# Designs tried in a protein design run: designed miniproteins, single chains, continued (3). Part 59

Each design is a single chain, and the fold is of that chain. pLDDT is the mean over its residues in the fold that is shown.

## One batch from the design tools (miniprotein)

Design m10161
Fold by ESMFold2-Fast:
Structure m10161 (fold): chain A 69 residues (1-69)
Amino acid sequence: EEEELKKLKERIEESLEEAKRRAEEEIEKIEDEELREQRRELEEGVVESFRAMVESIEKLIEKKKEEKK
């Protein structure tokens, strides 16, 4: 189960990097400045949510390691 959490974390991190790249390209194509700003704020919120999720998984992994020691 600890191995599953590590794999989940890696998948989320890899997916986040790819999503960030695609979002950046899409945002740059938006000509309307207000819409671009709103889209960036939404993407930043999503990134923060995934970052918080990764940190939660890291804490779970650490807890599992402490329980096995």
Scores: mean pLDDT 76

Design m10162
Fold by ESMFold2-Fast:
Structure m10162 (fold): chain A 78 residues (1-78)
Amino acid sequence: SALREQQVAMTREARPVIEEAEEVKAKLLKAGLEEKVKEIDELLQRLGEAIRAGDVEAAQKALEELRKLIAEAKKELA
């Protein structure tokens, strides 16, 4: 089905970003930056919901926001 094909494609694209988010989240927790951890968790939740719904536009938006947040978090960790 079209929905299943979209879910598979979005999951494949999202996987490396989710893995990087988890790595950065672990470092943020050690640094005591709990607010950034919550922001990452909220975006991961939104991304998961978009993928389940087959909403490509929402999934792409969540991925873009997550990439930006990861970059900002890395600056705070540096």
Scores: mean pLDDT 86

Design m10163
Fold by ESMFold2-Fast:
Structure m10163 (fold): chain A 91 residues (1-91)
Amino acid sequence: MEEEIDREVKVALALIYDYLGKQALEKGDFESAVKDYEKAAELYTEALGPDHPLVADAYRNLAIAYEKLGDTEKAEEWRQKAEEALRRSQA
């Protein structure tokens, strides 16, 4: 029960950070978008494991935020992690 509640709280917080990251991205605040999407990815991974579609989505959003910052190397790293997480989630 406590473990289940903790998981649900982490997912809810991850959704909030994902939303905040999208708002930051739309406003051109790419540094805030990176931070918010990193927090969302962390919380989704803790709650759902690394091989979940929501984790893959968070990694993809993080890659987009890094691309907008001009950090092409980090963008590619997170894009690859997103593709791998999505592939494993389909098994």
Scores: mean pLDDT 84

Design m10164
Fold by ESMFold2-Fast:
Structure m10164 (fold): chain A 57 residues (1-57)
Amino acid sequence: GEAPESVKEAEKFIRENASKIKNSETLEKVFELLKEARKNNTSPEELIKRLEEVLNE
């Protein structure tokens, strides 16, 4: 099925910032944020904010 708008925008952000995913722990956190966003209808802005925090640690 079609992914929510927030997840689509997050996937684009992740592709543009893939070089920042340095280890499996960071990758796992990214997947968990996407999973929670799909479940909870998280807004694109909030999801991108959470991803930016994880990727810029």
Scores: mean pLDDT 74

Design m10165
Fold by ESMFold2-Fast:
Structure m10165 (fold): chain A 58 residues (1-58)
Amino acid sequence: MKLSKEEAEKAAKSVREALEKAGVSEEGRDRAVQATLAGDETAGKRAAVEAMAADGSK
């Protein structure tokens, strides 16, 4: 799903804060934020889930 610029920026900040609270690495947070800022909500959510799974799977 494509987000507007304003929605993408707001979602990116929310994602960054949520992942930081969850203890996800900075590189994982950056990846999820970058995908969200590109205006692809689905890609942003997928990147966030993958970052959390990577931290939990190791």
Scores: mean pLDDT 71

Design m10166
Fold by ESMFold2-Fast:
Structure m10166 (fold): chain A 56 residues (1-56)
Amino acid sequence: DELLEEAKKIIEELLKKGVSRELAISMTAQELSKKFGISLKEAEKIAVEAYRELLE
């Protein structure tokens, strides 16, 4: 849950700056991987889910 909430914050800020969906997800995954020590693959799954929830 904390990972998902952090991902939502990062993605929202990037989208507000005009970053594309694909790049916002990629950058968010990289930040989550660095901050929480998780794999890029797991971070990307979380970033994609955060983006989907923001569209709801």
Scores: mean pLDDT 82

Design m10167
Fold by ESMFold2-Fast:
Structure m10167 (fold): chain A 84 residues (1-84)
Amino acid sequence: MDREKLEVETLIALAEMGIAVLKRIASKLTDPELRKKLNEKIEEAQKLVDKAREAMKQGNYEEARRLAEEAIKLVKEAIDEINK
């Protein structure tokens, strides 16, 4: 049964791509306060992705999905914050 695994792997990949985009944006920000805030959200999202990958290794796809979705949500919140 690889469908749940594929779905969770896809969510983790989307979260990782989002984090990469945020890192690119952070490197171009001239406001040190916004850069610091963005870097803090990047670190939180990365921690969630790392936990999701660990849950995947343990076969806990439900927990991995939850963590990956939280990472994606945090990435979206970070994008919304910088677009204000």
Scores: mean pLDDT 84

Design m10168
Fold by ESMFold2-Fast:
Structure m10168 (fold): chain A 66 residues (1-66)
Amino acid sequence: DEEGRQHLREALEALKNGDVETAIEHLRRALTSPDPVLRVAAAEALRYVENGDYEKAIEILEKALQ
């Protein structure tokens, strides 16, 4: 699922640039991925973003994209 992976990549770059709103948009799009690994990563990253823990969200996305 390249579309789902692309949304996670764009969310990761947005978080690294401090663009939280764009990151949330891409993470929400990744929740519709047919790949359960990508959906779980998006859901976990969203939870950390909502709690203001951007470092943990970045770690989750980097691991999911390896």
Scores: mean pLDDT 85

Design m10169
Fold by ESMFold2-Fast:
Structure m10169 (fold): chain A 117 residues (1-117)
Amino acid sequence: SQIEQLEQQIQQLTQQLNDLQAQLQAARDAGDLETTKKLAVQLEQTAVQYYETLLQLAQLKGWSQEVIDLLQEAVELEKEAKKAAEEGDFKKFQELTAKVVGVEIRAIGLLIDEELA
């Protein structure tokens, strides 16, 4: 089904994000600024794809409009984080990625509340 295909894609994107996160940390630890920038941009490109795929899954599963709005906010924040990474502004990058974590926690909390209601 389309739902099963999207769920599989989310699992693959999650693995890619984990791998890119590890590579980014290794590049940062090595002081390789050029590789760090390239990996940060690639990480954010993958993160945008992740949240766009999750948004499609949310719509197909009939998740609430509030959850859908939060996922759309996550997409826009990840696009801004990508621009910050492209500019080498790692302070702004860190601030934006922290905001995405906050949005994700809110979305998960709503999904749990909806399931328990």
Scores: mean pLDDT 86

Design m10170
Fold by ESMFold2-Fast:
Structure m10170 (fold): chain A 62 residues (1-62)
Amino acid sequence: SEEEKLERLTEEELERMRAGIAAALASPDPTVRALAERSLEVSEEELREAARERARLRLEAE
């Protein structure tokens, strides 16, 4: 179903977002690290909602 597809894509986007935050935290650029640190202040629920929005955009692009 579209809902199951959206859930799978949401998990993929969430994993990408977490990987991006981890990479940014390891950055030699202090500005990039500061932005990543702010991302850690976002709740897991808010992060998942952002991932779901990205997943919806991917589905619409198909």
Scores: mean pLDDT 81

Design m10171
Fold by ESMFold2-Fast:
Structure m10171 (fold): chain A 71 residues (1-71)
Amino acid sequence: SEKLVKEGEELLKQGIEALKAGNLEEGEKLFNEAIEKFLEAGEIAKDVEFRAREIGRIMNEYYKASQEARS
């Protein structure tokens, strides 16, 4: 679903901003919600590769934002 992908992207963006601001708990919550939206989108589309790819991307963004917050 395009709507779920859009919601996931918005949650990911909010999570990155929260982590950069030092709000680790809020950032982690938002990243988990983004993951759920992308997993649901991939399941509806029956696209396992989409799910794997987007989860990998989200995890990478989380890692980068976490490192930046510590700087």
Scores: mean pLDDT 75

Design m10172
Fold by ESMFold2-Fast:
Structure m10172 (fold): chain A 99 residues (1-99)
Amino acid sequence: SKVKELIEKAKELIEEAKEYLKENKVEEALEKLEEALLLLEEAIKLATDEEEIEEIRKLIEEVKELSLELLKLSSGELLLKAIGLVLRAIGLLIDIELK
């Protein structure tokens, strides 16, 4: 399933972002979360199974929470990027609720 492939890749990227966060590598962590969010956006467009939709929702929430954590460690351009990821994640969660 294309959806399962996108979900698994997004999970890998989120775990990489968590590792970068532990190392205080804010820019790299944000890059991985941005990549994960793009895959999750594609996955939700293709997902029809309730279980897959719920998994995608949980991963988007995790991207939001990690982006909020990175916000605390960010300044300047990186701060704006973190805010952007939080807002995009919220937008996707609203879209899922409206389905």
Scores: mean pLDDT 88

Design m10173
Fold by ESMFold2-Fast:
Structure m10173 (fold): chain A 65 residues (1-65)
Amino acid sequence: KERWKQEIEEARERGLELSTDEEEKKKLEELANKAIQALDDGDSRSAMDYAIELGKLLAKIEKES
């Protein structure tokens, strides 16, 4: 639980450092917040779905950087 939350926070931080687009930064924060909220609510399925979308967005940003 703690480890997964930390990985989500690290993905958000890395994406925010690499992205220069305010809309991408907003989406990174939104997805990370939704994933963390789902974890806090005990909704592991929704947390996983949001974490996957966050990872895809981060991968896109890394490829474009």
Scores: mean pLDDT 80

Design m10174
Fold by ESMFold2-Fast:
Structure m10174 (fold): chain A 83 residues (1-83)
Amino acid sequence: SNDDLAQRGIDALRNGNIVEATFYFRRSLRNGHYDGAIQMLQYAQSLGADSSTVQQAIDYLRQGNIDLALQYARQTFQQAVSR
């Protein structure tokens, strides 16, 4: 289900797996599951991603600019797991 994609992406972030997190984020967008994609971004913010980078990803997603949303989502996920 669409909820499974968001949860798998969150689990990937929790485990520091940026590649898998980005994969599940892309699948959520492809399936029109934007709420799940936003949940992954918000979870990354809770792990320490910069709120301005998170907001940029969400804003581009709302504008339908999927390429820039993906670019800022990757930055968000990198910030969340970089320690």
Scores: mean pLDDT 87

Design m10175
Fold by ESMFold2-Fast:
Structure m10175 (fold): chain A 59 residues (1-59)
Amino acid sequence: MERHQAINKVANAVYEKVLADPSMTLEEAKKLGEELGKKLGVSAEHGRKAGYAAWLSAK
């Protein structure tokens, strides 16, 4: 899988989670992005950034 596609999957998953639970904090979204990213071979930094972007988009 290309890294861009993996990062988008992480962002979409975090986005859906934040929409389902609006009380989710920015730090929780970043941690979720990091954990999901690791499963797809994405670096912790890129996973956290995807989570951050998704959280901002959901608010």
Scores: mean pLDDT 80

Design m10176
Fold by ESMFold2-Fast:
Structure m10176 (fold): chain A 61 residues (1-61)
Amino acid sequence: MELEFDSADEAVAYLRKLFEEGKLTRVELTSAPAPGAEDAVVEARAITKDGEIVLRYRATV
């Protein structure tokens, strides 16, 4: 399953819900912004009890 978020806050809120519900096993960062660059897409893989979720979000403020 793949999910896209418009902001880091939305992605973090989703991961927080999974963590609070005890569903989140681990999170791996697959792609992250280069050092000193914030205008980039971050990709993370969340391993849950229901399966694996790929999350993408923009690291912009």
Scores: mean pLDDT 72

Design m10177
Fold by ESMFold2-Fast:
Structure m10177 (fold): chain A 84 residues (1-84)
Amino acid sequence: MEEYAKALRKVAEGLRENKDDPLAAEIYGALAVMVLHLAIKETKDPELRKKLEELMDRFVEALRAGNYDEAVKILEEAAKLLEK
C-alpha cells in the first residue's frame, strides 16, 4: 500500500501546484480518483477500506466545490493511512 501512498502524494503535489490551471487541475483530480479507487480495490482491511471510501467521497465533494486546498489535504490524509 506504500506505493499508492507515494502516488497520492505526487498527485496531491501536482494538484496543489496547478490548482489555477483548469485542465491540469482536472487531470490531477481524475488521477487522484483513479489511485484512490485502486487502493480501495486492493485493500484487504475492511476498516481501512471504509476510511478510504469516506475520504474519496470527501475528495470528490471538495473538487466539485473548487476547494483544492481541502482536496490536497484529503489526499495527504489518505496517503498517511496507506503508509502503515
Scores: mean pLDDT 84

Design m10178
Fold by ESMFold2-Fast:
Structure m10178 (fold): chain A 92 residues (1-92)
Amino acid sequence: SAHYRAGVAALDAGRYDEALAHFEAAIAADPNFAEAYTGLGYVYFQQGNLEKAVEYLEKALKLDPNFVSAKSTALVMYQMTGDERFKELAEK
């Protein structure tokens, strides 16, 4: 979606509030959009909110348990933090 692409662009530019608004708009248009939940998780991770990062990655994986993008994102977050919650998400 246009909002998802705009969210990714805002994230890449470090504009986290804009990225959140775009990913939330993408989810409002399609509540099953696993990529947008992964995007929210990544923004919260970049802001240091690991609890919300885990929460949104869990939502993405509930929508698609084999979603490679969410698992790969969780693995990178585990490698950066050592937080075993991200390892558990990557191993699902």
Scores: mean pLDDT 84

Design m10179
Fold by ESMFold2-Fast:
Structure m10179 (fold): chain A 68 residues (1-68)
Amino acid sequence: GAQEALDTVFSELSSDPDFSVSRVGDNTIVATNTGGVEKLIAMTLSLIGDYPDLSVTLSGDTIVVTAR
């Protein structure tokens, strides 16, 4: 389900040295990019494509992923 997808995303982003990742509340992940704009855009598009059950939004240098 969406929660299992969210847990997978947390693990993937936490394993990437270009992202600082935290959980916010019960259903949201916040990942701050430290690897540059191209890495940020590529990761955002990948998450949108791979996890259709999750809401993925980009705010500045931060990706916000929420279980729907």
Scores: mean pLDDT 82

Design m10180
Fold by ESMFold2-Fast:
Structure m10180 (fold): chain A 77 residues (1-77)
Amino acid sequence: AAAARLAALRAEVAERVKASSPDGSPSDEQMELLMRQRLIAEAAQADPSLAAQLQQLADQGQITEEQLRALGAALLA
């Protein structure tokens, strides 16, 4: 369930980026950044304090991609 939800979210992000730039496609690096922002936004809907803490850690480079994925999976479970 969570994996399918994350895959759907990634597809949604890709479509939105493509719609905003019809001549471009998101790079893997850009997709990871957009997924990070989307997961933080989802966290903000559930717990704004958690979202703020995650954003602060991400800005300081202290949160790993693995930790962010685990948090996203937990939020969408």
Scores: mean pLDDT 63

Design m10181
Fold by ESMFold2-Fast:
Structure m10181 (fold): chain A 65 residues (1-65)
Amino acid sequence: GLEEARRIGVLFAEAIDLGERHKGALTPEELAEVKRRLKEEYGIEVTDEDLANIQALAEAVASLL
């Protein structure tokens, strides 16, 4: 649905942005901040599994830069 597409798009954009700023060296504090920001700015509740997927994608993006 539209909400799922929006959620996936936001998470994908965030992973790309993180990959550009950090080379897979995300701390627990940075991950917690990403979770809070996605909740507050986009209304998206993310799970620890979602955060792990974002981190993995960010690391992959960073490896391509």
Scores: mean pLDDT 71

Design m10182
Fold by ESMFold2-Fast:
Structure m10182 (fold): chain A 81 residues (1-81)
Amino acid sequence: EEEINEGVALIVMAVAKLAEEKGDYDGSIKLYEKAIELAPEDSPVRAEAYRNLADVYEKKGDTEKAEEWRQKAEEIERRLA
């Protein structure tokens, strides 16, 4: 179950990244949020999704939300270290 969900999360993240590269920041945010829901809690995939979500918010000029998501990614990264 977790392994299957992680695989689906990776696919959703790939689609989110394509949306981001095309400038569809709102679409990419929704897809990264979906990937986070599918990824196991303390997983590299979830940390990467948080990092990518922070980057999208920064590109939108939402520095406060970008920092919030970066802190969440760092917390997972610290637990995985």
Scores: mean pLDDT 82

Design m10183
Fold by ESMFold2-Fast:
Structure m10183 (fold): chain A 64 residues (1-64)
Amino acid sequence: TVEEVYEKAKKLIFEEGKSVDEAAQELGVSRDVAIALILSNGDLEKAAKYAGKTVEQLKAELAR
């Protein structure tokens, strides 16, 4: 699920030319989480660290 959200974020930003803010809104996550996903290249632990969240909090936002 983290990889799925990361792939959607990449498509919105790099294929559709949307901003990080618009990608975050479309994915239902915060701007910081969207940035963290891109910078972490889809790595869950790094993304959580970059977003200032626990892995559990990030999982709750991205997937069940």
Scores: mean pLDDT 75

Design m10184
Fold by ESMFold2-Fast:
Structure m10184 (fold): chain A 98 residues (1-98)
Amino acid sequence: TVEEGIKLQKKGDEYLEKGRKAYEAGNFDEAIRYYRQALFYDPTNAEAAYLLGKAYLEKGDYETAIRYFKRALNLFKTYNDPRIEEVEKLLKEAEEKL
């Protein structure tokens, strides 16, 4: 239901926030775990996919970073998000490091 969807999105947002705090602390493994939880609760969360891509890029896992950047890009394009250009730049960076 729509109500169930709203509750899942809120839970996703909570994990997204925890992930951001971990990322800012340089704890990329913890950030990845929280961002994955955010995507589990809301698979359409473009920002969670984008931040997962960034965390994997920081860890040097370029193949995984590319997959999440592509996912984020597809989601951001559905609502013409201004972050599209940033995601495309990071995707290119990750592809060049393979």
Scores: mean pLDDT 88

Design m10185
Fold by ESMFold2-Fast:
Structure m10185 (fold): chain A 85 residues (1-85)
Amino acid sequence: VKLSPELELLYNILSILAEKGEASASELAKELGLSQSTVSRRLNELERGGLVERDRRTRRYRLSEAGRELLKNFEASLAQVEAES
């Protein structure tokens, strides 16, 4: 399975959040080698989509239940089961 740059960014954000539990936009930007504005825009889109949740006090993001389910579906897709055996 081949990922577009946008889909790869989505997968990487979800994966980092799953591993760390929570992260700020600045922390994700550093891990991904991207600008904070790019990551913040993407996180806002994911929050509106219900895939991540933001703590109002700490301004840190974490996976929602839907976000964890989407990550699991990405992992299944990356395994590419087209032929058994």
Scores: mean pLDDT 76

Design m10186
Fold by ESMFold2-Fast:
Structure m10186 (fold): chain A 67 residues (1-67)
Amino acid sequence: DIGEELHEAVEEFNELLADLSPEEAAEARGLLKAAVDAMEAGDYETARKYLEKLRELLRRQRERVEQ
């Protein structure tokens, strides 16, 4: 369910927001907006790709923070 993936990504983004650089935060917001815009357009394949990119960005930052 793409809605659950979006919810998880938003929650993780909010948790990591303080540890993101301004550039990383801007990139994450851009990916989130692109995913939402694609979902609203009915382009679920594109939305999923943007959510996967967002999750990968957040995963890399989480590993950095947990080090």
Scores: mean pLDDT 78

Design m10187
Fold by ESMFold2-Fast:
Structure m10187 (fold): chain A 66 residues (1-66)
Amino acid sequence: SEEIERLISKFPEDVQPAIREIVETSKSPEEFERGITRLVVEGRLDDVPPELLKELAKAFEEELKK
């Protein structure tokens, strides 16, 4: 969705492809959270505001409902 792509564009350029893959392959909020948690553990989201992660999770959940 346009909203998800808008949010992904606010992430560091090097992590954007990984986030896009997580969004495309995740079929539930739980799968999405597992993917994001792996990036957090790898230190790839250290410079990302928590608010941006919250907005992305909400947009992903809304996308799943359509």
Scores: mean pLDDT 83

Design m10188
Fold by ESMFold2-Fast:
Formats: C-alpha cells, sequence, structure tokens
Structure m10188 (fold): chain A 64 residues (1-64)
C-alpha cells in the first residue's frame, strides 16, 4: 500500500541520516513528502504525522 511505501521511505531516511548520507536522505524525504500530500485527502491524520516527520528530518539535516 502507499502507507507501507511511505513508512519504508521514512525508515530509509532515518538510516541515511544515521550514516550522514544527506543526499539519499533528501531524495527519500522528498518522495515521502509527495506521497503524504497525495494522502491528505484520503487519510489526513496519517498524512499530518508523515509531514511532521519530514519536517523533523529536514531540521536534523540543517543541524548537521
Amino acid sequence: SMKEKILKLLEEVVQALNDKDLESAREKLEEARELARELEKVDPEFAKTVLEGVEYAEKKIEEM
């Protein structure tokens, strides 16, 4: 499902950030954001949680 794909992308973002692979993290983060935006009309609560996770990851990248 699209939710499973988003969760896998977020897991891969966390792994990339732990490895300090900022390029991979940014690419996967953007893909997760795009998928979350598509879900806003279908599952707004899940989409909000994902977008908050994306914002958190962006902040962590800026702090590195």
Scores: mean pLDDT 83

Design m10189
Fold by ESMFold2-Fast:
Structure m10189 (fold): chain A 56 residues (1-56)
Amino acid sequence: GAAELAAAAERAARAAAEAPTRSAKLTSWHQGVRAAEESGDPRAREGARRAAEAAA
């Protein structure tokens, strides 16, 4: 459900922040974006935005 996708986006954001390589950060960010798109939930989209910021 939407809550599960939002939680997945938040996990992706954390994984991106803690990732040891740029490639791993980009993979985590893409997973977050995908979860946000599937949910249509503003919270999931915010999670994806935070993942992008963490990867930068």
Scores: mean pLDDT 67

Design m10190
Fold by ESMFold2-Fast:
Structure m10190 (fold): chain A 56 residues (1-56)
Amino acid sequence: SVKEVTEAIGIKLRGLGEALDIILEGKRNGIPLEEAEKKAREVFEEGVRRAEELLK
């Protein structure tokens, strides 16, 4: 339904925002970029997985 599609989009957008915040905070706090990117990627991929489950 339209509701499920809208919620899935919201989950992906929130995950992307959180991933970007992790990278920016990591840079601000002197955390290695590679470590921040790994954590950001894990958060983003989890959001994508949840959105895909919702659309089944």
Scores: mean pLDDT 79

Design m10191
Fold by ESMFold2-Fast:
Structure m10191 (fold): chain A 76 residues (1-76)
Amino acid sequence: EYEERIKKNPNDADAYVELGEKLYQEGKYEEAVEYFRKAIELDPNNVRAVDLLLEVLAKMGKYEEAREVAEKFNSL
């Protein structure tokens, strides 16, 4: 279930983004959020990770969390 990509590239933000996107496609929204947040921790400038995190939070109806993420990355 966990991708070998994470074992091979544990500090590769893009690997976490791709795994999170796969979980999002599977409807595993909470797990997808965890991996997108991990990608952002590794690379705060990863726009794709931020965009996908906002999308998943909106799908979950967590609009306040999505707003907080958007404010944090738009008010730098």
Scores: mean pLDDT 75

Design m10192
Fold by ESMFold2-Fast:
Structure m10192 (fold): chain A 65 residues (1-65)
Amino acid sequence: GKKKEELRKKILRLIGLKLRIIGLELDLELFPLSEEERRRLEEEIEELRKEIKELEEEIKKLEEE
């Protein structure tokens, strides 16, 4: 039970993070942003990509056990 519940939570978080990146990438393409605002969004995207990579590794480890 607990392993499958943890896996479900991690997968849902992963989906949420991927959707957040898509939203930020759309903001960068669709809206006129200042150089400072653009930099902040790009930094947030990079941080989210790191979190996704770590979470994907955790999910893989849980699926292999």
Scores: mean pLDDT 84

Design m10193
Fold by ESMFold2-Fast:
Parts: sequence; C-alpha cells; structure tokens
Structure m10193 (fold): chain A 84 residues (1-84)
Amino acid sequence: SEYAEAAAAGARAAAEGERAGNAARAAGGALAAMGAALSAGLAGDAEAAREAAEAAERAAEEAGEGARGGRLAAEGARAMAEGA
C-alpha cells in the first residue's frame, strides 16, 4: 500500500504546512494525498484508492482538531477514491 503511505504523508504535510503558515507546503501535501488516491483509482485498484483515503483520514485525525489542511487533504483523497 504505497498509495496509503503516500496519502498519509500528504495529509501530514498539509497539516504541518497549515500550522507553519506555509501555504505551498499545505497545498502540496493536500495535492499529494489526493494524487495518491487518484493514482490508485486510475490504476484500476479501487480498494487501494479507498485504503489511501482511509490513511489520509487517519493521518488528519492524528494531526488534531484545527488542522484544516490535513482535513481538506483527507476530504480530497476520499472524493478521489469515491470516483474510482
């Protein structure tokens, strides 16, 4: 589940970027999480896409309440997985 690891890392980076006031890191992390779920779906692996979304959601929860960047990354990854 390289997609799940990439999605979780993206969600963590999005949360870290938001906390640091680094918009580029926050956006990059969110796009990476979404891209991981999308890539799994495009590869025809709907289960890996779902696992990626779940990993991003878990990473966003671990980042804590108020980490909007992490939550938006997780929401984006879920949207990509649901489209797969």
Scores: mean pLDDT 79

Design m10194
Fold by ESMFold2-Fast:
Structure m10194 (fold): chain A 61 residues (1-61)
Amino acid sequence: MERAREATEAAIEAAKARGRTVITEDDLREAARRLGLSPEEVERLIKEFAALDSEAVNAML
């Protein structure tokens, strides 16, 4: 999870620097791959954050 989290945070920061606040799965996948995560870890990361974002948005509403 450490490297996966670093990739996620890096992708978010890069998007914010460009004035975007939305991260797509492709952006997240690319960042994780750059950090050398295994295919299984990349897929797990995407699934976990997709579900987490859905729950977070629902809780905010």
Scores: mean pLDDT 63

Design m10195
Fold by ESMFold2-Fast:
Structure m10195 (fold): chain A 60 residues (1-60)
Amino acid sequence: SVEEYARKGAQAFSNGDYKTAAEYFRKAAELAREQGDEETAKNYESMAKIAENLAKQAAA
């Protein structure tokens, strides 16, 4: 479910695993869009982008 992926993303984010967090937030966004929930999809896309930016900073 969207909620399950979002929970996994949030857990990874809190652990500092931004790469894994971005991956799960992207999965949540894709599933939300498949279910016709554009607002929720946009929200998780934004969270994925934030996590991706943090992952790049950690890798640099």
Scores: mean pLDDT 84

Design m10196
Fold by ESMFold2-Fast:
Structure m10196 (fold): chain A 70 residues (1-70)
Amino acid sequence: DALAAAVGEALQRLARAAAEGGLSAEEAEALLRAALPPEVEVRAERVGDRVRVTITVPAAGLTVDVELPA
């Protein structure tokens, strides 16, 4: 659906940004908030030398977890 496509595109942008120069938790969260509708919950947290991103869509019961280089 359109929301699943938007999540996929946002994750692709994150992966590209991380590969090109690293990515802070704040940058990851800002990118996802800009790309996704406000009903989607986004959390990004630094864990050691990585950034863990959690995307939750409560209405769909969907949670996606991704770890990216920082």
Scores: mean pLDDT 77

